# Ledger of designs, part 46: designed miniproteins, single chains, continued (4)

Each design is a single chain, and the fold is of that chain. pLDDT is the mean over its residues in the fold that is shown.

## One batch from the design tools (miniprotein)

Design m13581
Fold by ESMFold2-Fast:
Structure m13581 (fold): chain A 71 residues (1-71)
Amino acid sequence: SSVLERAVQTIVNAVAHIAEKARAAGQQAIELVAQGDVDKGVQVIVDAVPADQGPVMGQVFREAAIAQRSL
């Protein structure tokens, strides 16, 4: 969870002008990963950020979810 929480903070900082929306989406995405649904978690992140940043922010979150499983 701490790895995913740091990834959410990175995403929030990258989209600071919509920080509240990005943080809420990040919490929902962490919950989905905890339920075993990484793909839905990534989709929530992509949908919550500006379209030009979606793929990059989704990848950041996916890598964090993979790293968390290795801990």
Scores: mean pLDDT 82

Design m13582
Fold by ESMFold2-Fast:
Structure m13582 (fold): chain A 72 residues (1-72)
Amino acid sequence: SLAERIERLRAEIERKRREIKELEEEIAKLKDDTSVEGVARYTALSIRKIGLEFEIELLEREVERLERELAE
C-alpha cells in the first residue's frame, strides 16, 4: 500500500539522518586538525555527508508525492 511504502521511506530517511549525525561527530573531532591527513579526512567525510543530505532530499520529495496521493 502507499501507506506502507511511505513508512519504509521514512525509516530509510531516519537511518540516513543517523549516519549524518555520526559523520557530524567525526567531522567535529577533525575541526582543529590542520594536518594534510586531517584536512583530507574532513573533506572526505564532508562529501559523504553532502551525498546523504541529497539522498534524504530526494526521499523526502518522494514521501511528499506519495502523501499527496494518499490524501485523496
Scores: mean pLDDT 87

Design m13583
Fold by ESMFold2-Fast:
Structure m13583 (fold): chain A 63 residues (1-63)
Amino acid sequence: MLQELKEKLEKEIEELRKQPETKEVQIRIEQLESLIRMLTWIEAMEDSPSQEERIERARELEE
């Protein structure tokens, strides 16, 4: 599921990059890239820790 969402977001970014470079397009691309990074991080965390451990580890990484 997460991989399918990630692919959709990547396609949207590619389509947006075909449009003229406007402030609105740049902001949207940045938002989509941020979401892709978050999804990638969640996928990496899913391989080992439980949901509770993932939340606790995220807090530890926040210093």
Scores: mean pLDDT 72

Design m13584
Fold by ESMFold2-Fast:
Structure m13584 (fold): chain A 82 residues (1-82)
Amino acid sequence: MERALAILEENKPRVEAAKAGTKATEEDIAAIREGIEKLRRLGLEDEAKRLEESLANASEEARLANGRLVLESAELLEELLE
């Protein structure tokens, strides 16, 4: 039990940072998507599409990395907490 608590304390800053990063990424995605819609309304469809592809590549990797790290940490803690 004490080892599980120690691991929780050691991983807590990483889990919190990952969760904060995930939320920040979602807010950033919303802001960028508003920009993309504005570009489409201006008739700049090619620019909007390029920005959307760039967002999908970067944000998807960031979301998957942060989300996976949070899930793996939670699964490990559940196993260790018995």
Scores: mean pLDDT 54

Design m13585
Fold by ESMFold2-Fast:
Structure m13585 (fold): chain A 94 residues (1-94)
Amino acid sequence: DLKEKLLELLSSDERFKLLITTLKAFLEDPEESKKISNGNYACVYNTLTEFLESTSIQVTSEQIEKLGNALRDCVFNDSDETDPEAKEKLLELL
């Protein structure tokens, strides 16, 4: 269960918690959320789920930094990914 793994990492790693809290705040900001396309949501969802599927419970600073950079790229660059449910799936995961 990806949600269970996310919650476990949030409770065990303060750097991961800070990253996800920052991401969630950005996605929930009314002004910033107007700039986010469905492709950006799909990119974020796919990047986060791939990270959760590939990582163990033990994560390194390097892995968290790489995830943070990838999530930033999803948000600030154009994405050709398409998933009409991506926003709902991402918000349910977070």
Scores: mean pLDDT 78

Design m13586
Fold by ESMFold2-Fast:
Structure m13586 (fold): chain A 100 residues (1-100)
Amino acid sequence: SRIDELEKRVNKIAEKFGVEKIKIPEDASDGQKLGAIMLQLIDIYNVLKEKGLATPEVEEALNRALEAFSKYARGEASLEEVLEEIERAIEAFEKTAEEM
């Protein structure tokens, strides 16, 4: 699924920065899976910030994804909208990882 591909991409970034990979149960809901991905992005962001590698672009993309996820969790945004913003955040993190 699209969520499973995002999980794989986030775990690859996590491995590069020495962050523990997320363990999502097979029976987890879409909201639980997205929540785990968001927590992982926050953990990666904290490592980047500590290393002085966090860019305004990464911070903005993460904040947009957090807002979209919060709205989705409240039933105020579609799954497609939150997936788009999380994917944009992952792309920003991947770009930062490649520039190291």
Scores: mean pLDDT 85

Design m13587
Fold by ESMFold2-Fast:
Structure m13587 (fold): chain A 92 residues (1-92)
Amino acid sequence: MNEEEARELAEKGLEEVEKVPEEEREEARRRLLEALTKAIEEGKMNENAMAAAAGLAILEGDVEAAAEILYALGKGDLERAKELAKEVVERA
């Protein structure tokens, strides 16, 4: 996966999220944030949790953060993806 592919994936995610009512998006953000916070506290931040953090970034409108996580995951750079995922959760 290259950087352009990761960005396109994040942009498509944002387009889909924009079709969801604002109240439902806010509830999805809240649930993802709670689940990801627990994953961090328990040391269980796996690839699925990192991908979920990209989804949280999309719900926050942060396409760049989502693209960076997806690109790191695509390269197999799990340490970078994990760090970026933690930053997204901390900023949310």
Scores: mean pLDDT 83

Design m13588
Fold by ESMFold2-Fast:
Structure m13588 (fold): chain A 62 residues (1-62)
Amino acid sequence: GKDEAIREGSKAFASGDREAAARGARKFGSTFGEEQARLAYEGARSGDRRAAARGGALAIAA
């Protein structure tokens, strides 16, 4: 369900795994739009876990 998708997305963003973060961002982008997904992806790459987690939480809220 959505809870599992959130856990996986947040974990991927937090891990700093570029491929996993990109997949998560693409999935959230389909719901929110590219800019919000891009911010989460960039946050994960730079180690900004707060930005990554925010992107995931917003995708659920939508």
Scores: mean pLDDT 56

Design m13589
Fold by ESMFold2-Fast:
Structure m13589 (fold): chain A 80 residues (1-80)
Amino acid sequence: MTAEDVRREFERAAEHWETVYGDKKMAEGLRRAGEAAARALRAGKPQEAAEYAVRAATYTYKGDYEKAEEVLKRAEEIER
């Protein structure tokens, strides 16, 4: 599974929650989760992708956008 595949699946889930249930906050959390997972995969951290996704979604849903953005930045950092 590519980083783009992961991001697209989270985007599909986000669109479903926004269009079917009207839950924009859940959709926002899912979009950030997908972006965090994709960034982790691109940075060579596949085993940590799920952790970054969960953290990004959790902070977004809590309204802690600063910490959500920090998770996205950490996910893209290359540990080479």
Scores: mean pLDDT 79

Design m13590
Fold by ESMFold2-Fast:
Structure m13590 (fold): chain A 60 residues (1-60)
Amino acid sequence: DALERARELLLAGRGEEAGEILAKVAKEKGWSERQIQDAVDAARAGDRVAALAAIKELKK
């Protein structure tokens, strides 16, 4: 599961790689450019709260 891999990468501090997975999955789910960018920026910044919230929304 790509989202589980993204979660593991975030917990390991590999937010840039996690952001790449989030961008791909969010685009496939039809998220807006702004929502995709916000999720990617959160992952890259190490904002685990915001990035994990994005993963939770993508799993719905």
Scores: mean pLDDT 84

Design m13591
Fold by ESMFold2-Fast:
Structure m13591 (fold): chain A 72 residues (1-72)
Amino acid sequence: MSLSVRRVVEALRREPALADLPDEVLETMAQAAVDALSDPNATRDDIRRALREAVAGRVTDEQVDAAVDRLT
């Protein structure tokens, strides 16, 4: 994976709400976050939407919000 995705995975794993998630889920979230953040006009809500879409059914809304708060 890219250095940016690896760094995001490491940051997400430091969140207590996300610590128990499988590596595959964290990598999927990290990739979606990096892709969303590539747009300089991306809002917090755009990032939240991208994460929810990428991991649909695998995480709670609370876990998505924790990830967004960690990354923004």
Scores: mean pLDDT 81

Design m13592
Fold by ESMFold2-Fast:
Structure m13592 (fold): chain A 99 residues (1-99)
Amino acid sequence: MEELIERLAELLSKLTGKPLETIRKEIEETLKIRGGEKSKLEVAFNLILTIKDIIEELGATEEQLEEYKELVEELLKILEENSDNEETKIMIETLKELL
């Protein structure tokens, strides 16, 4: 999960031009407030949605689009392993629509 969040932060930095360290700090603050393993899934999911919106507004290279799809698929696999919650099932459905 931490590696997936880091890669999402790196992609967001590349797409927006915002410093990676700024994005990392915002993620760390969110995780500190919410706490626990479930909040990491929510943060990764929200990053994917944010990146989708940015790609639609600003565009992306073919390499960035492929990286984005790979990260969506990776989160989808992680969520499917934890799919005992109704909230997680909604996230899975949303991610499938992004592919």
Scores: mean pLDDT 79

Design m13593
Fold by ESMFold2-Fast:
Structure m13593 (fold): chain A 67 residues (1-67)
Amino acid sequence: MDAEVAREAYEKAESDVDEAARLIVEADPSLDFEEVKEMIERQLKARAGDEAFIEEARKLAEELEKE
């Protein structure tokens, strides 16, 4: 599966993990829906921690540059 499809699915997963998992399974029907759903949830949990830190650091850097 392409990175583009995975990215779009993860964006959808923020509001509906079931829809995101269905999108992935439709693109690759050899995958199990429940396994894909669980994988998406785990990936989102890991990314949420990283992205929250990056967002906070980005805001702080912008404030420092603007003075």
Scores: mean pLDDT 66

Design m13594
Fold by ESMFold2-Fast:
Structure m13594 (fold): chain A 87 residues (1-87)
Amino acid sequence: AVPSKEELIAELERLLEEAIRKNNASEEQKKEVEKLFEKFKELAEKATTRQEINDLVFLVQVVRKGIEENAPLSGIMEAMKTFIEAM
């Protein structure tokens, strides 16, 4: 089953909050994460095709894997930025 846009937004928000806590993120880093999350939300709201939804799912999976593998927050943010810019 293809996840809903609302489910993808909620899951990414939860994962980013976890990454912030796990990395003791600075206020500057928190603001950068918030900007990336807002861009993701805009892409999710505009997504209408299965391919666009799959791209959003893939981004969420990349963030989840980064957290599970103890990647630095900067690495997770750079991955998000790269995928968002490619969409």
Scores: mean pLDDT 85

Design m13595
Fold by ESMFold2-Fast:
Structure m13595 (fold): chain A 106 residues (1-106)
Amino acid sequence: PLSVAEVEERVFRAFDPDGSGVISAEELKAFFESLGLHPSLEQAETVIRIMRSDGSSDVISREELLAFLRELASSADDRDAFVRRLAEIAGISVADARALVDHLTG
């Protein structure tokens, strides 16, 4: 299995595959849709703006992303579905994704 730090790196890279520091609104929208949510692109863009700590940059830090994922996991009606989708996006095992979610929410 991967270490928590390696899982965090893979999750971050999945949302920011080109290393630009900018998370795609389309990628975030697709993630929400996989959880049974139906956000518009504008709603996904609003979530990205909320995730940023300073609001002055389109760059999202690893810490901001992880804090957002913690809140999503804590509020998810189906936490198992959240864990499975995170594993799919990051290209990791469900066990590794669950370990990250447990780390973030424990």
Scores: mean pLDDT 68

Design m13596
Fold by ESMFold2-Fast:
Structure m13596 (fold): chain A 65 residues (1-65)
Amino acid sequence: SLEEIEERRRRIAEVQASATAKMNELLDRYEKAVAEGRTDEAEKALQEMRDVATRASQEIAELEK
C-alpha cells in the first residue's frame, strides 16, 4: 500500500539522518586527530565512518526489500 511505502521512506530517512549525524561526529574526530598527528586515531575514525556507511546501506537495503 502507499502507506507502507511512505512508512519505509520515513524509516530510510531516519537511518540516513542518524548516519549523517554520526558521520559529522566522526569527521570532527578525524580532523582533530590529523591536526594533532594522531595517525592511529585518524585511521580508527575513518574505519568507523566506513562501518557507519556499511550499516546504513544494509539497514536501507532491508527496509527496501
Scores: mean pLDDT 87

Design m13597
Fold by ESMFold2-Fast:
Structure m13597 (fold): chain A 96 residues (1-96)
Amino acid sequence: SKEELEKEQIRKGYEAIKEQLEEVKELIKKNAPRKEILAALEVAKDAAEGTLGEKGKEVLKKIEEVKEMVKANAPREEILKKVEEAIKLVEEMLKS
């Protein structure tokens, strides 16, 4: 049905965002350049905005919070915690 196809597309969207956020987490753990971390966050943002639309609003908000922390040179541990919160949110959406 159309509803089954829509659910599948939304699920794939959340899975893609989770993978991108996990890449962001690994870049932060490796102390990658800020430019690379921000580029990876933009990919996650584009996936959330383009694939999920309004359904991705909460995930988009978390991604923007992480981006602002990176731009502000917040402590690495605090940025990692915020990324982990975003990943957990996506995991909860995948379970629902």
Scores: mean pLDDT 82

Design m13598
Fold by ESMFold2-Fast:
Structure m13598 (fold): chain A 84 residues (1-84)
Amino acid sequence: MKSASYVSAAGVHAAGVTAYALIARRLGDEEVAKEIEKLGDEATKYTKEAIDNIDDEDYSKKLMDKASDLSNKAAKLLEEAKKK
């Protein structure tokens, strides 16, 4: 079953990681920006797989949890870049 709020959450998640990479570049930290981009690419893959398997709630939820963990790692890298 499709859920508009679920699809919207997936889109916001991917956009958030992209924003973190742009902020890291603006701070002059290209290494952190590249690492965040890698996490964003991986989160995008999990998000697509979750949407493709949305009818399997347990599997889709596990994939979204993984995407969320990657987004949290990206946020932590940005906070470490800000402390420099």
Scores: mean pLDDT 71

Design m13599
Fold by ESMFold2-Fast:
Structure m13599 (fold): chain A 101 residues (1-101)
Amino acid sequence: PLELSAEEEEYLERTLREPLEALVARLLPEVEAKRAEIEAADETEEVKIEKENEFMIRVWEEAVEFLRRLIRERVPPDLAERILAALEEAFRRGKEVLAKR
């Protein structure tokens, strides 16, 4: 398990909060626009679900890659390695859940 000191946790929250909020502000309108596009299409529910899942997997992959770059660039190497090791399993499981839906 990932063990963080109170100081490390505060540092991560302070360092990552604004970049993550900026990412959400950028991705949320794209997700909303794509969902509206899929819903407006004259296609079966099964095809609509497949298209939404494919799009959400791409959004997930973009978010994961953004997080990896952000952590590697802004977090000290030793702490970054520990966090990324703990997150890689979570990233893999998240993608599997989206792919199986």
Scores: mean pLDDT 80

Design m13600
Fold by ESMFold2-Fast:
Structure m13600 (fold): chain A 94 residues (1-94)
Amino acid sequence: EKEKKIKELLEKAEEYIKKAEELARYIRENEDLSEEEVEKLLKEAEEYAKKALEYAKEAGKLGGDSSKVSGLAIRAVGALVEAELAARRSLELR
């Protein structure tokens, strides 16, 4: 059933958004990370945000709730931006 597939995609999108948000927070709260560690964590957050956006887009293509799909897409982009800002701040403190 299409509805079950849409639900699974939306749940995966939210899961990956949370992972990206957790990495952004970790970078922001840990001032002792090396430059290499910051770059690695930023890359992981970027990959999670991209996966979340892909899952949200696929749910939309299958007829998922436009408001819910758009909200998840905005959150995915927001998580990426927060990770980039956290990484930039961390590198500037050195």
Scores: mean pLDDT 85

Design m13601
Fold by ESMFold2-Fast:
Structure m13601 (fold): chain A 91 residues (1-91)
Amino acid sequence: SRKEKIKELQREIARLLEEGAEPEEIIELTLRLLIEKGIITEEEAEKLLKEAKESEEVRKRLLLEAEIWGSFAYMEEAIDKLIERRKELKK
């Protein structure tokens, strides 16, 4: 489903950020996430990807977007871990 695709993309972005992947790879996944969320169109994503290759400001903006959406994946993981911990404590 679209919701599952969004969660997968957020987790993948978070992983790439943790591993110190190349900015271009992070930006490509971030744009794909924004398309799946309906925030931008495919045409807008193509324009942003081209602009990111030439503009440091656009690149930095997209990397900030990646950090924001990647943090959402970390939050979901933290919640899941708390739920499992609660089961272990029988509380």
Scores: mean pLDDT 80

Design m13602
Fold by ESMFold2-Fast:
Structure m13602 (fold): chain A 93 residues (1-93)
Amino acid sequence: TTTATITITIAANGAAGASTSLTLAAGTTITLTLTVSSGTANVIISKGSTILAQLTTSAASATLTFTAPASGTYTVSLAATSAAAGTATLTVT
């Protein structure tokens, strides 16, 4: 089941970012699938100010599996930069 999707559009020689919040129970495992059409994209999973996981890719697709160490609200942030116009899409399942 898809829990969240973030899509950002990147202008030529531009940068873009977006974030979403997820409420997870302790021990819940999520899979993040990052797809970038051009350039480089970075995903950060954080709780408050603490970065718990991150993934950077310039490949067509990359995945990160994350298990929540504690119940609470987590922030998933997507940022991307590209020389050519493009998109970055993050799917959380």
Scores: mean pLDDT 80

Design m13603
Fold by ESMFold2-Fast:
Structure m13603 (fold): chain A 100 residues (1-100)
Amino acid sequence: MEAVIEVGIAHSLLAMYLALKKLIEKRGVTEEDRKELERLKELVAKDVKELLERALENFEKLSPEEKEEAQREARAALELAREIGMPKENLELLEELAEL
């Protein structure tokens, strides 16, 4: 169960970042907004990495149904991460989880 929650939180962080970015873009992006979005992206990348590393460590302890749920969440998170342009390290962890 832990790994499903960890992937779910990572997915939620990515979704929240993308939603915030789109809201700021709709209102007009200032240079200060760009710097803040870049800082938030770095924080999200770090948190997502830590969550996904824990998810991978705990993945083998999951039931077949929970593994399938974690994989579905990882695939959805991967699509968002690609749209956002997250670091290669985040993408590789999500790809590994999605393909297990």
Scores: mean pLDDT 85

Design m13604
Fold by ESMFold2-Fast:
Order: sequence, then C-alpha cells, then structure tokens
Structure m13604 (fold): chain A 106 residues (1-106)
Amino acid sequence: SIRDLAERLIELLDELIDLGMEVLKVAPKEDIIRIIGLILRLIGLQEELRLKLRLGTITREDLKRIAREAIAIIDELLKNKSIPKKLKEKLKKLKKKLEELLKEIE
C-alpha cells in the first residue's frame, strides 16, 4: 500500500540521516556547513512524509519526489573525499535500496 511504501521511505531517510551525521564527523571544515544543509533537507523531507501520512494526503508523486531527492543527497555526500570506504559502501547500499523502493512506487 502507499502507507507501507511511505513508512519504508521514512525508515530509509532515518538511516540516511544517521549516515549523514557520520559523514559530518569526518568532513573537512570547508564541507561542514554544506553537509549540515543536506542533513536538514533530509529531516524536512521526513517531516513532510510524516505530516502527509497523518493527514492521509500522501501521494505516489510525493514518494517519488522524496526518494529522488534522497538519492541526490547521497550522491552529494559521496563527493566528499574524506569518507571512509566502509561509510561509502553503506551510502551506496542505501542508494540501491532507495532506487529499488522508487521502482516499486512506479
């Protein structure tokens, strides 16, 4: 159902926020503000999902847009050269899960 897809997307966004915080710990000072901005955007997307679920107004187009935005944020995080290989692998696995979820929404 659309509710189940939205709940799964919220869980994936929660994982991505945690990984974003791990990237922040290893980021050079020049990247800190940019990475904080990406984390805040993820929090905003997650809160939009929760609100629309509560109101019963969530649409497939909302889920697609939010999943695509989350994937784009992963790509931005992956540009950071200071990311340890293990963290980079976790981000890539999460990207694949989001891409698979996006295919299920379509």
Scores: mean pLDDT 89

Design m13605
Fold by ESMFold2-Fast:
Structure m13605 (fold): chain A 96 residues (1-96)
Amino acid sequence: SAAFERELRVARRQALTLKKLLERSLEIARQKNNKDAAELFEKKISEINQALELLDGDRASAEEGIDLLRKTMKEIEEAMKSDKELNDLLVQAQLS
């Protein structure tokens, strides 16, 4: 449906934007020797890459990709709320 095609375009754009943000955040975390943040960002980048592959599949795969992206985004938000340094890294990367 046209509505699902719009949802797919939004999800793909969100995934690509988040991937770029996390890649910049990973670089900053490595420069600051924050190993825990770097490991988290590497894991989340891997999950987003998996979501992007799923989004390019059939409808069922694309729905799984959207769900994985939403889960990954929620886990990042929860991590940011519990760790001020992690939040500060992501904000710095967004402004770069």
Scores: mean pLDDT 88

Design m13606
Fold by ESMFold2-Fast:
Structure m13606 (fold): chain A 68 residues (1-68)
Amino acid sequence: MAEELARKAGEAAANGDFSKAKEYGRQMGLEAGADPEAFEQVAKGAYLQGLSPEEAARTMAEAARGAR
């Protein structure tokens, strides 16, 4: 569930589709209790670094886990 949202967010972020990345990140952030705005920043960072969809997905998942 949350892992699938992270994959979708990572794919959107890697493709530069920040609207979709933010939406999936928001859903994932609400499930994890994290701030959705933090996921938008992570998605932009992943895109600027040119990360693959898999690497972007890992980064988004780690942000969800580390938002404590």
Scores: mean pLDDT 70

Design m13607
Fold by ESMFold2-Fast:
Structure m13607 (fold): chain A 65 residues (1-65)
Amino acid sequence: MEPEEVATTEVVYDGETVRVPGLVTDAPDAQLVEQDLPSGYRARSYALPREAARDAVIEGEVVRT
């Protein structure tokens, strides 16, 4: 089960919005994280501070593995 500390990040792939688990960090700086999708693609998402993540959808990237 995914940890509750991980926020869901929306990534737009080929016009389709895919939800991937994104990280919400207490660090002041955004960090890049990678998530493997069941479709065989790897989503790259940014972990944002909790306050920033609340007000915005984190920009992510889906890359073919």
Scores: mean pLDDT 49

Design m13608
Fold by ESMFold2-Fast:
Structure m13608 (fold): chain A 70 residues (1-70)
Amino acid sequence: ALALRMKAESEETAEIAAASFNAAGAPDASYRREGDEYVVTVGEPEREFDSLDAEAQAFLDEALARAKAA
């Protein structure tokens, strides 16, 4: 299963990113505040810390950049 976690620079960015993933076919994408920052999550986190698929992480990074531009 796809399991991703990424940091967002603001709550607005996190909200847009989560909505973008929902629209792209990840209906469980959401954002929340974790500690001192906002985090967007998709699916269940991988059991190995920071073990993200390269393609999935690149997709998230691009979506976040696109969300900031929108």
Scores: mean pLDDT 62

Design m13609
Fold by ESMFold2-Fast:
Structure m13609 (fold): chain A 65 residues (1-65)
Amino acid sequence: SKEELTKTLIESFRKIVEQSKSAEEAIKKLEGIYEGLSKYASPEMQELLEKAYEEVLEEIKKREA
């Protein structure tokens, strides 16, 4: 389902954040992955990628606040 796939993408992005040395590094890595995957993704897949990317970015922002 779309919900399960979105959750998997969020969990994958969260692992990248956990493995990063800083919030700045995490954001750069997430940007690269999002851009790379979105370049060849279907419109439906792009929506899921964007949702997962934005949610994890918000989590990083809340941690810095």
Scores: mean pLDDT 82

Design m13610
Fold by ESMFold2-Fast:
Structure m13610 (fold): chain A 100 residues (1-100)
Amino acid sequence: EEVEKVRREARELIAAAETAKKHPDSFSPVDVESLMRAAIEVLEKMLEHPEVADEGLRLAQAVKEAIEALKPVIDHSPRAREAAERTLKVADELIEKAKA
């Protein structure tokens, strides 16, 4: 079932985002780009599935917190910065939908 797959992917990404928030110094620009690309993919899937709004809200918030912690790494890499900006936009869209 697609919904259960999306929930599993969201849980895995929340764990990764929490790791980034606790240990930002362990992330290279390439690691940040990979995390952001994965987050965009899952958040976009969650925007299409209202039934996972609670998990989506948790993922969006976790990713936004991770981006704040990773800001020094993000500011060093144009690719990481672009990926983070796109991730923030999708996360904000999901937060808006979850509150509606």
Scores: mean pLDDT 83

Design m13611
Fold by ESMFold2-Fast:
Structure m13611 (fold): chain A 86 residues (1-86)
Amino acid sequence: HMTARLVARAILGSFGESIYSTDPNAKIESKGLSFVEAVVEALRRDVEEGRITPEEAIAMIEHFLKTVKPEDRKPLEELLAELRAL
């Protein structure tokens, strides 16, 4: 339960670190949106494969929404609505 959530966060952290470390001149806003979309895809797949529960994914999305910029929130909000409909 908690271990799966922490592992997912660690993977996403490594992914984000790799993206930002390879091109310091790139636009952060564009990378931010792509990163959020990658998070949405990873969470959807993890729920589909049974690696995390919908409730765990919802909690992770709610946590991300606290730190994500307003313009980057929509993909997370859409996934949140999908998971709540399960």
Scores: mean pLDDT 61

Design m13612
Fold by ESMFold2-Fast:
Structure m13612 (fold): chain A 99 residues (1-99)
Amino acid sequence: MEAEKKRLEELREKILKWVKEIKPDATGAQRSASYSAALLGEIAGLSEEEIKKYIEEIVNAETEEEQRKLLFELAKELKDKSPELAKILAEMEAEEAAR
């Protein structure tokens, strides 16, 4: 549990640094969406290069709707990589349906 918390904290710092390098003026929504995409990619076992490509795509999305769509598309692509990702996708779909 402690090791997992430290890993998530390190990941958060690393992602924030990548977002700043790719788009220094990224909005709070773009930063949040980029962190979510990176977390999904990390759980799926994607390389840092692949994760950075998804971050770049998200920070170039001008609207929160486009950012959410990209996150759902990524989650759907990665759902078969682990049971945890399938559960996350189901939770995301349930939250969207409750809106």
Scores: mean pLDDT 76

Design m13613
Fold by ESMFold2-Fast:
Structure m13613 (fold): chain A 78 residues (1-78)
Amino acid sequence: LAEELRRRLIAAGVPEEVAEAAARAVQMALDHELPREHFRALLDRILGEFVAAGRASEEQARLARELALEAYERAVAE
C-alpha cells in the first residue's frame, strides 16, 4: 500500500521526499487506527511543513493530500 501510493505520487509530479512522507503517514494512520479527523490533521501538518520549507508547491501538497486521503479511505473500507 505505502509503496504503491509513493509511486503514484511521484508519477503525478510530487517530490520523492513528500511522496514518501505522505505514504508513511497513511501506513502509520492505518497501523494505529487513527480516526479520519486525526489523520487529516497529521497529513495537513506534514504537507504544510514541506510547503513552508520550500520543498513542495501548494499544488503538489494538495495533490499529495488528495491521493493520500483516497488511499486511507480505500484501506479503511477494506
Scores: mean pLDDT 83

Design m13614
Fold by ESMFold2-Fast:
Structure m13614 (fold): chain A 55 residues (1-55)
Amino acid sequence: GKVTAEVLDETKVKLISKEPAKVYDLETDKIVEVENGAVIDTNKYIILDEVEVKL
């Protein structure tokens, strides 16, 4: 699905979506679903959904 990414700093992004967003965990090599408003470290996770960036 589509998610909106709110950039908090160089490594932290808040994901806003109507449905759970999918991210890839680089440490465990697994796909994880995160809730609306989850803050993701972009050095540890890759966002798999289509992203609209809000600066």
Scores: mean pLDDT 80

Design m13615
Fold by ESMFold2-Fast:
Structure m13615 (fold): chain A 55 residues (1-55)
Amino acid sequence: SHMLRKKIEELERRVDELSDQMTRAYEAGNHVEVERLMEEIGRLFKEIGRLEKEL
């Protein structure tokens, strides 16, 4: 489905944004924020995997 592929692409862009934030947080020594961002990224990857099964 074109709509599902577009939604996956939107989620992948969000992962990229959060990955950049995680890198900045890591460089700043903000380990609590790194853990929070890792958990959020993990949830997005699970959602991407779910949507890929619907293709």
Scores: mean pLDDT 87

